# Ledger of designs, part 109: designed miniproteins, single chains

Each design is a single chain, and the fold is of that chain. pLDDT is the mean over its residues in the fold that is shown.

## One batch from the design tools (miniprotein)

Design m3788
Fold by ESMFold2-Fast:
Structure m3788 (fold): chain A 73 residues (1-73)
Amino acid sequence: MDKVIEILKEELEKLKEKVPEAKPLLDEAIEALEKGDIGSAYRLLKEAVEKYLSKEEQEEFNKELTEKVREAL
């Protein structure tokens, strides 16, 4: 579980660097993860991805996240 949280945190930080405009939503997602609220963090992450990324970037992001999470299992 902790390793999955760290992976999500890394992806959120990378997305903040790629899309600075998403920073407020991504900061809220990171704070939720730090409090153990994975559900809220995931919702905020999806909101930022859907709002600020193209459909192609969204597909690539979802693929990378899924692969990293599976590796952490």
Scores: mean pLDDT 78

Design m3789
Fold by ESMFold2-Fast:
Structure m3789 (fold): chain A 100 residues (1-100)
Amino acid sequence: SEKEEKEKELIKNVIEEEEKFLEMVKKETDQEKILELAKERAEVYRSFLETNGDLLSPEAKKALEELIKTLEELVKNKASKEEIIKAIEEHIEKFKKLYE
């Protein structure tokens, strides 16, 4: 259906943006800049949910809400680059299993 195709396109775009974010984090060497990138990304996902949340399945919405919470907790705790990378990779894999 058109609704299912629109949801798949939105999720595909989220996955592509998460993969770009992952590469940005991998290339950054400054820990403080990595934390700022993670903070900004959580804010981008919050804005995305406010705009598009009603277009997402309950499962996709919950997955994004869990990623936002995870990123915010990692920033608050000044987590390592490796912990932030792992969280992003786990979320990308979760979305791929739901929609690819």
Scores: mean pLDDT 83

Design m3790
Fold by ESMFold2-Fast:
Parts: sequence; structure tokens; C-alpha cells
Structure m3790 (fold): chain A 67 residues (1-67)
Amino acid sequence: EKDAIIVKAVKPISDELLAALNAGDLQTAIDIVEKKLAELRAQPPSPEKETAIEGLENIIKALRDMQ
């Protein structure tokens, strides 16, 4: 499932992301996800990587739309 891949990608940053969202700090939440995206983009190409990148880009888009 695409959702499982996205959850796996978010898990290492989940505590930081949740703290930023609970504080209402959308910019910090965006920065956390963008940093994870940069790390994923540096990894070798794979279908799992592409799915994770797409999911994280959608999260960033949603957060930016809320600003």
C-alpha cells in the first residue's frame, strides 16, 4: 500500500512533525518534511522511494496551502 510506504518514510520524523503541528508552527512542519524529502532524493532510485517522495510532496503542498 502507498500509505504504508509514506508512513514508513514519515516515522523517523514523526515526533518532530507532531510537535510542530501541535504548536501550530506550519513553517517548521514544512521544513521538517522538506529535509526528509532531500534525504530521500539522495537515495538510489526505487519504486518505494518514488512513492515516498510523492507522499511527502503532497504533505508539503497541504501544509503550504494552510499557511
Scores: mean pLDDT 77

Design m3791
Fold by ESMFold2-Fast:
Structure m3791 (fold): chain A 90 residues (1-90)
Amino acid sequence: SVVREIFERAVEVHGMEVREENGERVATASTTTANGSTTLTVVLTPEENLTITATSYDTATGTTTTETLVIPGKFKSAEEIEKYLEEQLA
């Protein structure tokens, strides 16, 4: 499926750490910058639902924010997900 292909490509391109939990594939990547840190978690379920969660910490405010996206409803291509991941991990 497109969702599985997107997951596997994101893992490879961004060097994400992958673990399997109860049939779900969980991929995690963390980036630290001068302005804070971002942890990106991507979950692929056995039903091929994809959930992307971005948790960002802002050093200037000391605030943590969490954003969750469910795929495929918001993305139509691997390139759109790649762009989102690049923005969150940069």
Scores: mean pLDDT 74

Design m3792
Fold by ESMFold2-Fast:
Structure m3792 (fold): chain A 79 residues (1-79)
Amino acid sequence: SAEVEAVKAEAQRQFAEIKERLAAAKTPMERTKVGVRFIALLSEVYIQGKQLYRKTGDEAALEELEKLAEEMKKEFRKL
């Protein structure tokens, strides 16, 4: 749905900013701060998925956002 695509686009935009900040991080403290922001993003995606499901009953929307969160998590582990 258009709402799912909007949530995905915003999450991917925020994730790109997180990746940029991580690449610029030079100290353990800076890397930790980026990690905390990433965890917050994952929580946000999960919450928005649940809210869309509650509004629409669309299980596919929830599953798609959970899959996005898992893909971002795998990519972040490679950085």
Scores: mean pLDDT 86

Design m3793
Fold by ESMFold2-Fast:
Structure m3793 (fold): chain A 85 residues (1-85)
Amino acid sequence: SELERAYEEGKREGEEFARELALETSRIGLEVGPEAAIAYLEDSRKAFLEKAKEILEHSKDERERAYAKGFIEGFEREYEFYTYG
């Protein structure tokens, strides 16, 4: 269905975002330092998850909500893998 497709697209993008965030955080840590890397990670994670949550809570478009739900779930699953092993 269209909603299933939106959810799966969101999930893939959430997983990809978590992976890209991890790589960029590592790069900043090597080039600038661990404090800058942590700040980047926290700021980026917060900004994107807040946007996704706002869509999930306030959008009247079922496809947008399905995508946002997928994004949050995909991101959290992939992020947990990097954080807890």
Scores: mean pLDDT 83

Design m3794
Fold by ESMFold2-Fast:
Structure m3794 (fold): chain A 79 residues (1-79)
Amino acid sequence: MDPAALEAQGLAMEKLVEHFKDAVRAEARARITSADRGEVEGEALTPDGKLIKVRATGDAAAGQARLEVLEEREVPPPP
């Protein structure tokens, strides 16, 4: 396989994961305006068959959300 193509694929996957993380953080931030703490968990399946689980926790005092990656694993393709 072409090393340049593999690098480009890796960068594309990183961008998709970053967008997913940003969405989960935005949801947690929205929740801190109406709750003692905003907490959101999300799961995403990447096109290359990886399942990523994250948790974002909103902090009202800091006006920010913290993100943790809980799990990343490969999912076998459906039959």
Scores: mean pLDDT 61

Design m3795
Fold by ESMFold2-Fast:
Structure m3795 (fold): chain A 85 residues (1-85)
Amino acid sequence: SLRDKVVEVIDEAIKEAKELNLDQSFIDLLEDIRKRIRESSDDQLEDVLSEIYRDLTTLAVTSFSSQSRSVVNNLLRRIDDVVQS
């Protein structure tokens, strides 16, 4: 399902953030995004994805770390690829 593919992409981003030793607050934010997707109903999924995409886009330009910005940009690209499939 689309939900499972998006959750998989977020799980990979969380793994990358942990391997890069990024701030726990950033990892917590990615885990919150994962929870929002997982707990959304099928009817709400498109709206929740739009909200998350907007939140991630803001993080990509406001993030203080080049590493966290890279993780966010990779996540945005991968979500876009999954949604367009």
Scores: mean pLDDT 82

Design m3796
Fold by ESMFold2-Fast:
Structure m3796 (fold): chain A 90 residues (1-90)
Amino acid sequence: SEDEEEAVLGLALARFLEEVFGKKRAAELLREYVERHLGVSPEIEERARAKFEAQKPKLEEALAKLSEEKKKEIEEKLEEEEKALEELLK
């Protein structure tokens, strides 16, 4: 279903937030949001892990080519998303 695909994307994004960007809190909040609103199963978690592993090298290569200014913009956007998720989960 579309909800399953959204859950896979959300959990994969949570892995990127924690493991690539070091945003552990944002990752925890996003995982909680997915679990509460979309649902999680072992199959969805495995699909998310596979998607993360497949895309991680591409993202790391893309990030390595970004200027420090663009990296800062990404960090600021991630902080804004973390605050939004905290408000949704209150």
Scores: mean pLDDT 78

Design m3797
Fold by ESMFold2-Fast:
Structure m3797 (fold): chain A 85 residues (1-85)
Amino acid sequence: SSRQQTARSLSQRAISMIRLMRSQGHSDQQIMDYVRQIVDQAQSQGISVDDFIDSMRQVRDQSTDPDDQDSGDYVIDVIDQIVDQ
């Protein structure tokens, strides 16, 4: 569906951006602020938090790059921290 395609695209973008931000030494707070923004964008497009996390897991699992896998895990952990409020 178009929502699944959007969720996948956002997940790929988030993993790539988090990988870049971490490599450039951005703070945990700056990364959390970015993750909040991307979650808000996903929700505005009708993608639930659970669907977005599932999409992140799929992108992570399909990657052969350990840094993309690690960044995917990091994003999932940050989303869980944000929504468990």
Scores: mean pLDDT 83

Design m3798
Fold by ESMFold2-Fast:
Structure m3798 (fold): chain A 58 residues (1-58)
Amino acid sequence: MEELTKEVNKVADELKLNSQQRSILEETANGFYNVGFPVNLAVKMAKAIVENEIKYKG
């Protein structure tokens, strides 16, 4: 899934995620994609989850 990986890497770079946060973003986006969401929506949903975790965990 080259498109999904590219979008995940782009978002991770924009948010300057560490390795743990990047892994969570990738796994979450893959999860949404595997249940039928398109790449753009899967990555958007994963981004929202990771942003919430960063915001509340510091």
Scores: mean pLDDT 79

Design m3799
Fold by ESMFold2-Fast:
Structure m3799 (fold): chain A 87 residues (1-87)
Amino acid sequence: EPSPLEQFERAAELAKELEINPRTMSLEELFEKTKELAERLAEEGLLRLLQWYRDLFQKLANDPNLSEEERELYKKLAEYLGELLEK
């Protein structure tokens, strides 16, 4: 298994390849690109990193400091990543 650091480095490379820029992209574009990134991580077998992102998105989905729209987006991302982790 790749180390956690190696998995994060690979995710960063893939995010760069997919041109994911949260500062310039719309929420809809970020959602679609994040799904594409998650699919690529799953294909490469980086399941621990996917699990970590799913858990992070679940936490953000329940964060009272975020808007209802942001919480709903993170909830959908966590559900999608959960599906990718299941066979």
Scores: mean pLDDT 77

Design m3800
Fold by ESMFold2-Fast:
Structure m3800 (fold): chain A 100 residues (1-100)
Amino acid sequence: SFEETLRKFRAMAILSEAYLTVKKVLKRNGEDPETSPEYKELDELIKEADKAIAADDWEKFREIVEKIIELLRELAEKYPESREELEKTIREIERMVEEL
């Protein structure tokens, strides 16, 4: 249905927002995303979230997004100069989750 397609689109947008923000923050702080433990953790969470989306497991998807938000908060503590950008992404993700 259109509603199901829209929900999956919104879920993918949440993952994209987190991925792009984390990659940008790491690069701006002189980190190589390819060697970053936090980036590897995010990549694994995104893969698990993609499986949840494919299975229409929205409870599992929400649990994974909560873990992604926790990772973004940890990065905001580690990189204070990027805190505002990370907090903005967290707010956008929380807004998008309410629309699911």
Scores: mean pLDDT 89

Design m3801
Fold by ESMFold2-Fast:
Structure m3801 (fold): chain A 95 residues (1-95)
Amino acid sequence: MKEKVRQLAEAFIRGDFVRAIELAKELGEDDLVDALNGLLDALANRDLKAALDQLQKAADIVVDLAKKNGLDDLAQQVEEAKKKWEDWIKSVITR
């Protein structure tokens, strides 16, 4: 369990959202699966508000899972990665 949560957080940090969805399904984290699918759909539709909202929801769930599994350093890295992905999303959708 803890190792899958680590892999999930690492996938999120690197922006491998497809792998993050696979790991979320294996963990039974349905809300996270929904948020990550919503993020990918929003990105495909160039919906800035929806993309940022779904990214925030996904990040909050991953941070909570990491903290519950004693991965506090990784939780902090997820929060920093979320800020990086927010900036990237804003840069690519507003062009």
Scores: mean pLDDT 87

Design m3802
Fold by ESMFold2-Fast:
Structure m3802 (fold): chain A 81 residues (1-81)
Amino acid sequence: SALEAAERAYIAGAAEGLLAAGGSEEVAQKVRDAPTPEEAERILVQAYLDGQVTAEQVNAASRAGYAAARAVDAEAADLLA
């Protein structure tokens, strides 16, 4: 479905955005393995609280994920926000 495609795009985009911002491969892999966008965001927030990633890296990941989801389906991406 369009929603499932947007969710997969968000997760992949968030992991790539984290890496592009200099974030850790370990956290990026946990994001890729997340079953939902909500779990991916929970992983990013927890990694920030644990000192594994910066706030700038979390913001870059979320922005990249949302942009990737919107490129697949803009209405489905709005449901992830």
Scores: mean pLDDT 86

Design m3803
Fold by ESMFold2-Fast:
Structure m3803 (fold): chain A 55 residues (1-55)
Amino acid sequence: MEEREISRDEAILLALELKSKGAKVTVDGNKVTIEYNGEKIIIEFEGDKAKIIIE
């Protein structure tokens, strides 16, 4: 599992790019779960930042 912090804008762009490629996107409050090509990416929004967890 890899954890990184990026900006909110970068996280939004990442989610939009993956969604455009057919990723499954699930929103639960401030958390977004993206499932694509066997990878699970969890984005947790905190103010102007986002924490990314790759499983």
Scores: mean pLDDT 81

Design m3804
Fold by ESMFold2-Fast:
Structure m3804 (fold): chain A 87 residues (1-87)
Amino acid sequence: KYAEMVERLRKDKSLETLLEALKLLDFPGYEPVIEALEEHPDDPVEAAKVAAEKLLIEINSDEEALKFIEELREEVIKILESLAKSS
């Protein structure tokens, strides 16, 4: 399941796939991000800005918002890869 989600995240950069991965991990620290992605599933810039606001992080540009999403995706991929190797 974790290895399959890593492949999906690498092929599909949609917020929907990222949201599924965050829900699969079920980490309490990701709850503000999950809420933001559910509120703005089709707008990665708006989703990132809302998530950052909930986390008390300032995002001042659309480029910073997209970078936030990409950094989050990379972090989630690394966690999922680690979990896949442990089973």
Scores: mean pLDDT 80

Design m3805
Fold by ESMFold2-Fast:
Structure m3805 (fold): chain A 64 residues (1-64)
Amino acid sequence: SAKEQKALEAGDAGGLRALAEAMAAGRPIDSAVAQEARDAGVKAAAETLGVSEEEARRLGLRGA
């Protein structure tokens, strides 16, 4: 539970960081950027939890 909470927080941070980087680069916030942010969040959550990205997605750890 605590590890899952940290994974969710890491996912949110990863997704928000990706969105902030896109905005800083002057990219429009469109569906492609939203997908990149979601993928970045899932990756961060998976790394924190110690599972694959597919397993993190199955657990609903989407981030952002």
Scores: mean pLDDT 75

Design m3806
Fold by ESMFold2-Fast:
Structure m3806 (fold): chain A 110 residues (1-110)
Amino acid sequence: SELDKEVERFHVRLQVAVLLEEIIKYTEEALNDPSLTEEQRKLFEEIIKYEKELLTKIRQNKVSDDELIEGLRKLIEMLKKAYEKTGDERFKVFIENLEELLSRLEELKK
């Protein structure tokens, strides 16, 4: 039903916000690693900034479904670069969880 779709959309958006908080926390903790290269540090800082901006827009209800889908696609690309550069399996888990939420948002749009 349409009501079931709207409830699911609300829940997916909440799950995105929770996951973004977890990724922000993990990436901020990763920045404390003194072995990080300048390139890795800049990438992590850019990821954190992007995630905080996206999370703020979600919380303020200032992001459309299309904008959220595009925002998640961009974040997934940034996290793939982080995984490639670090080999950190936690980034791979975040990517997989974000791709599942992205898929659910795209299904609800149709």
Scores: mean pLDDT 88

Design m3807
Fold by ESMFold2-Fast:
Structure m3807 (fold): chain A 69 residues (1-69)
Amino acid sequence: PEIVGSAVVAAGESKTLDLDLPAGTYLIVRTDANGNTSSERVELPAGKHSLVITNDGDVDVSVVVIRLD
């Protein structure tokens, strides 16, 4: 597994991750400052992707994009 992108998004902010990725399966892991985690598995075609991360909460959120293959 390889980390292909990461961001920290402050409370009330949005960030865009611009990624140029090979085709494959990716895991997007979101962790808030309270230690709550959620993850989503996605399959992406090769090319440029813009991942918009919105944080409408009141605590910072960390997002990591991991390549699984």
Scores: mean pLDDT 82

Design m3808
Fold by ESMFold2-Fast:
Structure m3808 (fold): chain A 100 residues (1-100)
Amino acid sequence: SENEKILARTKAQLDVLLARAATLFSPESLAVLRAGVARALEMLEEWVKRGEPAEKIATAALAILTSVQELIDRAEAGEVLSPEEIAAEMERLLATVEAL
């Protein structure tokens, strides 16, 4: 299905982003990021199973990818992101996606 293709592409892109994050983040911060991403993907997988519209799935996928990319961009710019700061950004992402 189109939704399954969006999910598969999103997972593949997140794998690349998380590999990049592993070179930039502390082990503690990376663990929090991985946990937040896993929760967001679990929600996206549930929406795919429920047959949510492809546009809604794509919007959620883009929000997840954008939030992770922004954290990586900040780290590449020299910011030292704490586990608490990453947890707060992941919580904001989850709230944003849930509101869609």
Scores: mean pLDDT 89

Design m3809
Fold by ESMFold2-Fast:
Structure m3809 (fold): chain A 90 residues (1-90)
Amino acid sequence: YAEGVRKYIAEFKENGDKEYADKAVELARESPFARAVAEGAFLTYAKQGDPAAKEALEKLRQEDLERMKAVGMTDEEIAEFKETYEELLK
């Protein structure tokens, strides 16, 4: 799974095609390790100003927030996580 994520991200970087970013996000859902690889790569490209990478990263982060809520985290704890993430993107 992680190798597949790297392959799709490489295609996305080379071609700029959002479809490859979407495929990497989909594959990242299959494994926590693949998810970490995808998040790290998309964070790097989002910081460089890539809007498709930022969108892909937001999709993965939204899923993280939903998972955190499902395991009993409070809205306040989730808000703190969002603030930390926004600071990281600055």
Scores: mean pLDDT 73

Design m3810
Fold by ESMFold2-Fast:
Structure m3810 (fold): chain A 72 residues (1-72)
Amino acid sequence: SSVGETLRRIVEETVAEMLAQGIRDEAEAVKRAEEAYRAHLLAQGFSEAQADAMVEELRPAIEELVRALLAA
């Protein structure tokens, strides 16, 4: 539950920052959200390989969250 809440928060913060800049590009939002979550995982002590694998696994969830937030 806490992992899902952290992912959602990071995606929401990333999309909000882009919208504040007038940017509504879905692909760019997904890329930035993936980079932000990857940075969070590295800060938690995961290796680069582990962080990359976790981001790749969560990509569909990140894409769905980004799409929902940009549609709102």
Scores: mean pLDDT 87

Design m3811
Fold by ESMFold2-Fast:
Structure m3811 (fold): chain A 87 residues (1-87)
Amino acid sequence: MSELLKQLSEELRKLAEAVRKKDEEKIKEYLGKIDDLVRQLHDAGGVDLSNRAVQGIQEAGAAYEAGDYEKAAKILEEAAEWLEKEA
Protein backbone atom coordinates (compact mmCIF):
# COMPACT_ATOMS: atom_id res chain seq x y z
CA MET A 1 0.00 0.00 0.00
CA SER A 2 2.61 2.60 1.10
CA GLU A 3 4.78 1.88 -1.99
CA LEU A 4 1.78 2.31 -4.34
CA LEU A 5 0.92 5.65 -2.69
CA LYS A 6 4.53 6.86 -3.16
CA GLN A 7 4.58 5.78 -6.83
CA LEU A 8 1.18 7.38 -7.53
CA SER A 9 2.32 10.62 -5.84
CA GLU A 10 5.53 10.69 -7.95
CA GLU A 11 3.58 10.15 -11.21
CA LEU A 12 1.06 12.89 -10.25
CA ARG A 13 3.96 15.33 -9.75
CA LYS A 14 5.38 14.36 -13.17
CA LEU A 15 1.94 14.87 -14.71
CA ALA A 16 1.76 18.36 -13.11
CA GLU A 17 5.09 19.32 -14.76
CA ALA A 18 3.94 17.93 -18.14
CA VAL A 19 0.72 19.99 -17.80
CA ARG A 20 2.71 23.19 -17.12
CA LYS A 21 4.85 22.45 -20.21
CA LYS A 22 1.72 21.54 -22.28
CA ASP A 23 3.51 18.34 -23.31
CA GLU A 24 0.55 16.31 -24.61
CA GLU A 25 2.62 13.15 -25.26
CA LYS A 26 4.01 13.10 -21.70
CA ILE A 27 0.55 13.91 -20.29
CA LYS A 28 -0.80 10.79 -22.06
CA GLU A 29 2.15 8.67 -20.84
CA TYR A 30 1.80 9.74 -17.20
CA LEU A 31 -2.02 9.40 -17.26
CA GLY A 32 -1.57 5.79 -18.45
CA LYS A 33 0.83 5.03 -15.59
CA ILE A 34 -1.46 6.76 -13.07
CA ASP A 35 -4.49 4.77 -14.32
CA ASP A 36 -2.59 1.51 -13.75
CA LEU A 37 -1.43 2.60 -10.26
CA VAL A 38 -4.95 3.76 -9.29
CA ARG A 39 -6.33 0.35 -10.34
CA GLN A 40 -3.61 -1.44 -8.31
CA LEU A 41 -4.38 0.76 -5.27
CA HIS A 42 -8.12 0.01 -5.58
CA ASP A 43 -7.44 -3.75 -5.87
CA ALA A 44 -5.17 -3.58 -2.78
CA GLY A 45 -8.09 -2.24 -0.72
CA GLY A 46 -7.30 1.47 -1.07
CA VAL A 47 -10.73 2.22 -2.58
CA ASP A 48 -11.19 5.63 -0.89
CA LEU A 49 -7.60 6.64 -1.74
CA SER A 50 -8.00 5.58 -5.40
CA ASN A 51 -11.36 7.44 -5.64
CA ARG A 52 -9.73 10.59 -4.21
CA ALA A 53 -6.90 10.37 -6.78
CA VAL A 54 -9.43 9.95 -9.64
CA GLN A 55 -11.38 13.00 -8.36
CA GLY A 56 -8.20 15.12 -8.35
CA ILE A 57 -7.30 14.01 -11.88
CA GLN A 58 -10.84 14.82 -13.12
CA GLU A 59 -10.75 18.30 -11.50
CA ALA A 60 -7.30 18.93 -13.02
CA GLY A 61 -8.59 17.74 -16.42
CA ALA A 62 -11.48 20.24 -16.26
CA ALA A 63 -9.03 23.08 -15.48
CA TYR A 64 -6.75 21.94 -18.34
CA GLU A 65 -9.67 21.93 -20.83
CA ALA A 66 -10.54 25.47 -19.65
CA GLY A 67 -6.94 26.54 -20.46
CA ASP A 68 -5.98 27.01 -16.79
CA TYR A 69 -2.76 24.97 -16.84
CA GLU A 70 -1.40 26.44 -13.60
CA LYS A 71 -4.61 25.52 -11.71
CA ALA A 72 -4.56 22.02 -13.25
CA ALA A 73 -0.93 21.49 -12.16
CA LYS A 74 -1.63 22.75 -8.61
CA ILE A 75 -4.61 20.39 -8.22
CA LEU A 76 -2.35 17.47 -9.21
CA GLU A 77 0.41 18.61 -6.80
CA GLU A 78 -2.12 18.93 -3.94
CA ALA A 79 -3.37 15.39 -4.68
CA ALA A 80 0.25 14.14 -4.63
CA GLU A 81 0.96 15.88 -1.28
CA TRP A 82 -2.20 14.38 0.24
CA LEU A 83 -1.26 10.85 -0.91
CA GLU A 84 2.30 11.28 0.45
CA LYS A 85 0.85 12.03 3.92
CA GLU A 86 -1.23 8.81 3.72
CA ALA A 87 1.82 6.72 2.76
Scores: mean pLDDT 84

Design m3812
Fold by ESMFold2-Fast:
Structure m3812 (fold): chain A 85 residues (1-85)
Amino acid sequence: SLKLLDDSEASKLIRKAVEAYKAGNWQEAADLLEKAIEVDPNLPADYYIALAWAYRMANDLKKAEEVLKKGLERYPDSKFLKEFL
């Protein structure tokens, strides 16, 4: 069933990702953020940036670059996404 955005599957994954991020569990944060974006690709550019940062901190530079490029395809005018490529 349709629910409010704050009760969405993406929002639940984002909350778990924030917890992992705060704990320094970069790979877990990346996995959770990737799932959130897969569930809702319309998430703001900020979440693509957060996912790229989590991958960089987990030393997965290739996935970080791929996420930034995917985010730019969705948000071509995002200066922040362009700055991290």
Scores: mean pLDDT 78

Design m3813
Fold by ESMFold2-Fast:
Structure m3813 (fold): chain A 72 residues (1-72)
Amino acid sequence: SPAQRKSAILGARFLALVSEGYFHIRKKDIEGAKKTIKQLRELAEEAKRLGDFSLAEKIEKAVKELEKQIEK
């Protein structure tokens, strides 16, 4: 269905953004990590609008983990 294709695209974007977030953390680029976290929060809102609450929850959990990493 069109909704399933949109969810798949959001899922791919989620994986890319998580990878970017950890890349910035590894380089100690705190501002880059914060920018990626904001993009992930926007993606979670897109997932909620699509009705993909499972994906939104996964994105929100990833945001919390990235935020914990930048506090070090």
Scores: mean pLDDT 88

Design m3814
Fold by ESMFold2-Fast:
Structure m3814 (fold): chain A 94 residues (1-94)
Amino acid sequence: SLEEFRETLERVEEEIREAYAAGDLERVEALIISMLLDAKEIIDSIEDEELKKQALRELKNFLERLLKEFPDLPASIKALIETEIANLEKEIAE
């Protein structure tokens, strides 16, 4: 559901902030990868096309916010996020 999706993003955002503050960049990467997999499963379960597109837009906005909030992320993590943003933009446009 869209509500479950939003709750998942809020929870993971706080976990990412805690890991980043601790300097645990390996955990930050793992949390982002895990979140992307969980978000995809939730989005794929949404039968309503408008709600599905809304969830895709909210995921893209979340990823863009992570890049702005954590500018000192390693280049590999930034590249992962930027690739996913591009994939989401393509899926939203289709």
Scores: mean pLDDT 84

Design m3815
Fold by ESMFold2-Fast:
Structure m3815 (fold): chain A 86 residues (1-86)
Amino acid sequence: SMAEEQKLKEEIRKAIAQAKTPEDFEALVKKFGTRQILEYYLSETSLTASDSQIEEMVAKVNEASKKGPEEMLKTLEELLRQISRG
């Protein structure tokens, strides 16, 4: 339901507001999933991405996470920056 979706979005918002380190953001990705975090940022910035673009972004963030939390966060920020310019 939309009420359940709104509660999830609010929980993600509060968790992101409390995140201060790349390790905190890695913990959020592990808790909520890469796609959920990515869709939250797209929604908050009013950015539109196709399903294929979201899948590609999820794959790139997941690959970067294997190199550590800082590389994961850097990759997420770069992908969001690129889509905001399209």
Scores: mean pLDDT 80

Design m3816
Fold by ESMFold2-Fast:
Structure m3816 (fold): chain A 52 residues (1-52)
Amino acid sequence: MIDMKEVEESLMLMMASVLRLAGDDETAEKVLKLMEQGKFDEAFELFKKANA
């Protein structure tokens, strides 16, 4: 349970940082918004598409 929160925070920071470093701030915001909604699978798919 506590690990799920740590994983969530780590994934949010990692995905947002990677996308922002790549210059894709719009996708970074969308990924963070999906994670806030608990849609981690959709957030991960967006991250994969943006990082391909």
Scores: mean pLDDT 73

Design m3817
Fold by ESMFold2-Fast:
Structure m3817 (fold): chain A 63 residues (1-63)
Amino acid sequence: MVDWDKLEEYISTLSEKRAKLARAVAVGVEKGISLKDIAEALGVSVKTVREIEEELKEKGIIT
């Protein structure tokens, strides 16, 4: 589950590029999309998507 209010607060503190990646990862996870497919859609590595997912989990934005 994604805490969308907490996500918006968090991404407001990030660069535009990082905010876009964090939002896309949260949307993908909420929809049950694989990290590999999220990475391909964003043009980044699976490692980058995984690092963002872990950060969002650590902050309690996703469960």
Scores: mean pLDDT 82

Design m3818
Fold by ESMFold2-Fast:
Structure m3818 (fold): chain A 99 residues (1-99)
Amino acid sequence: MFSEEEFEEARDKLFEELNKKVGAETTEKIGEYTRDLYNKYADKYNEKLPRELEFAAIYLSIQKEAPGALSLKEFSELTGISQSTISRNVAELKKLLDL
């Protein structure tokens, strides 16, 4: 879906918006939990988290550390990924990581 540059731009825009809504401390916690999900996937499957699931990991981290900070619609608008794709990827990631 994204080139490396497009992914980085979308991620940076998302974290800038999170910092505005929930502050730097909570945004850092979201980043840390996202990294932990990436590492958990890598440990379990011996490969990097697929790019399509990276935003699902970020969304799960937002739901964990800042419930209600971003709606699914707002997350969709910020990332350019459809709400249905985000929901499906979140469900897949939860299944893959036994969450």
Scores: mean pLDDT 81

Design m3819
Fold by ESMFold2-Fast:
Structure m3819 (fold): chain A 84 residues (1-84)
Amino acid sequence: MDELLDTYTWLSDEEKARLRELAEQVKSLWKVPDEVALTLAIAALYTGKSVEELVKEFIERSKTEHPLLVAMDLLNKALIESFK
């Protein structure tokens, strides 16, 4: 987790702390790898959507797709939606 957060050098210490909290919330709702939890946390931070909404969509899609691919697609769609 912290190693992944350090990759995002443009994030402030406050934003890194917030992402860690959001990722912990993701993990409390559904057991996922750190990379997936962080991806959903980033999507929540950028879109303002709740962690619960993103986790629900992730769980539904992960029934038929690999979790990492779903996480990447959700992040991409979230960024596109936030930018129109």
Scores: mean pLDDT 72

Design m3820
Fold by ESMFold2-Fast:
Structure m3820 (fold): chain A 64 residues (1-64)
Amino acid sequence: MEEKKKEVVEAVEKYLKEKNASEEVKKRSIEDAERLADALGEVATLEQLIKESIKEADKLIEEE
């Protein structure tokens, strides 16, 4: 579980850096990724968690 959460957060951080997201969006997206991994980590694959976390991050970037 811990390793999966770490990999999801790292993938989201890398994606946000490439998108030049604001510090506020980065902070919220990382928090959302951690919550998602905590909630769904037992039932979702790493790839699914990364995909959903990036999708939520994209929404925050678009609303900015």
Scores: mean pLDDT 77

Design m3821
Fold by ESMFold2-Fast:
Structure m3821 (fold): chain A 86 residues (1-86)
Amino acid sequence: KKLEEIIEKLRKEGEEAVKAGLISEETAELLIKAFEDAAKGKKEGLYELLEAVKKKAGVKELSEEEKEEIEEKIEEWVEEVQAYMK
């Protein structure tokens, strides 16, 4: 159940990022789904989705600084999920 707590934390952080205009609502939903899939042992899909999300963030009219913030945040989320599954 602690993995569910981590995913819930990531969901809240994703919602705040959407409210701040850093990522789209669809991007946040895709990230949460990827973390849920990783929790079920489907690790491969998480990395593919992470790359797709980075590309999609680049399609939004974001500054270089905002793109770097999104990339760092996504990397932190991936590391949190991986650390728990280790």
Scores: mean pLDDT 63

Design m3822
Fold by ESMFold2-Fast:
Structure m3822 (fold): chain A 74 residues (1-74)
Amino acid sequence: SEILELAAKLDRKWKTTSTGVTQPVYDDTTPFEHQVALMTVQAARALGIDPSQLRVTSREDATNTLESRVERLP
């Protein structure tokens, strides 16, 4: 899928928060769709499943930190 191809092409920095949570770093040059694609692939790898079986919904907070919720498709 196109989203998986985009995620594979992205070398995206991750930051670890003070609470130990790892989140992708947003910058002004990175399209939102690329962030979602990267997070989808990372979530699938963590779960050991095919990325096509996941849906990711994302939001940005006031610090431009991208947060995502991962949902398994039926």
Scores: mean pLDDT 52

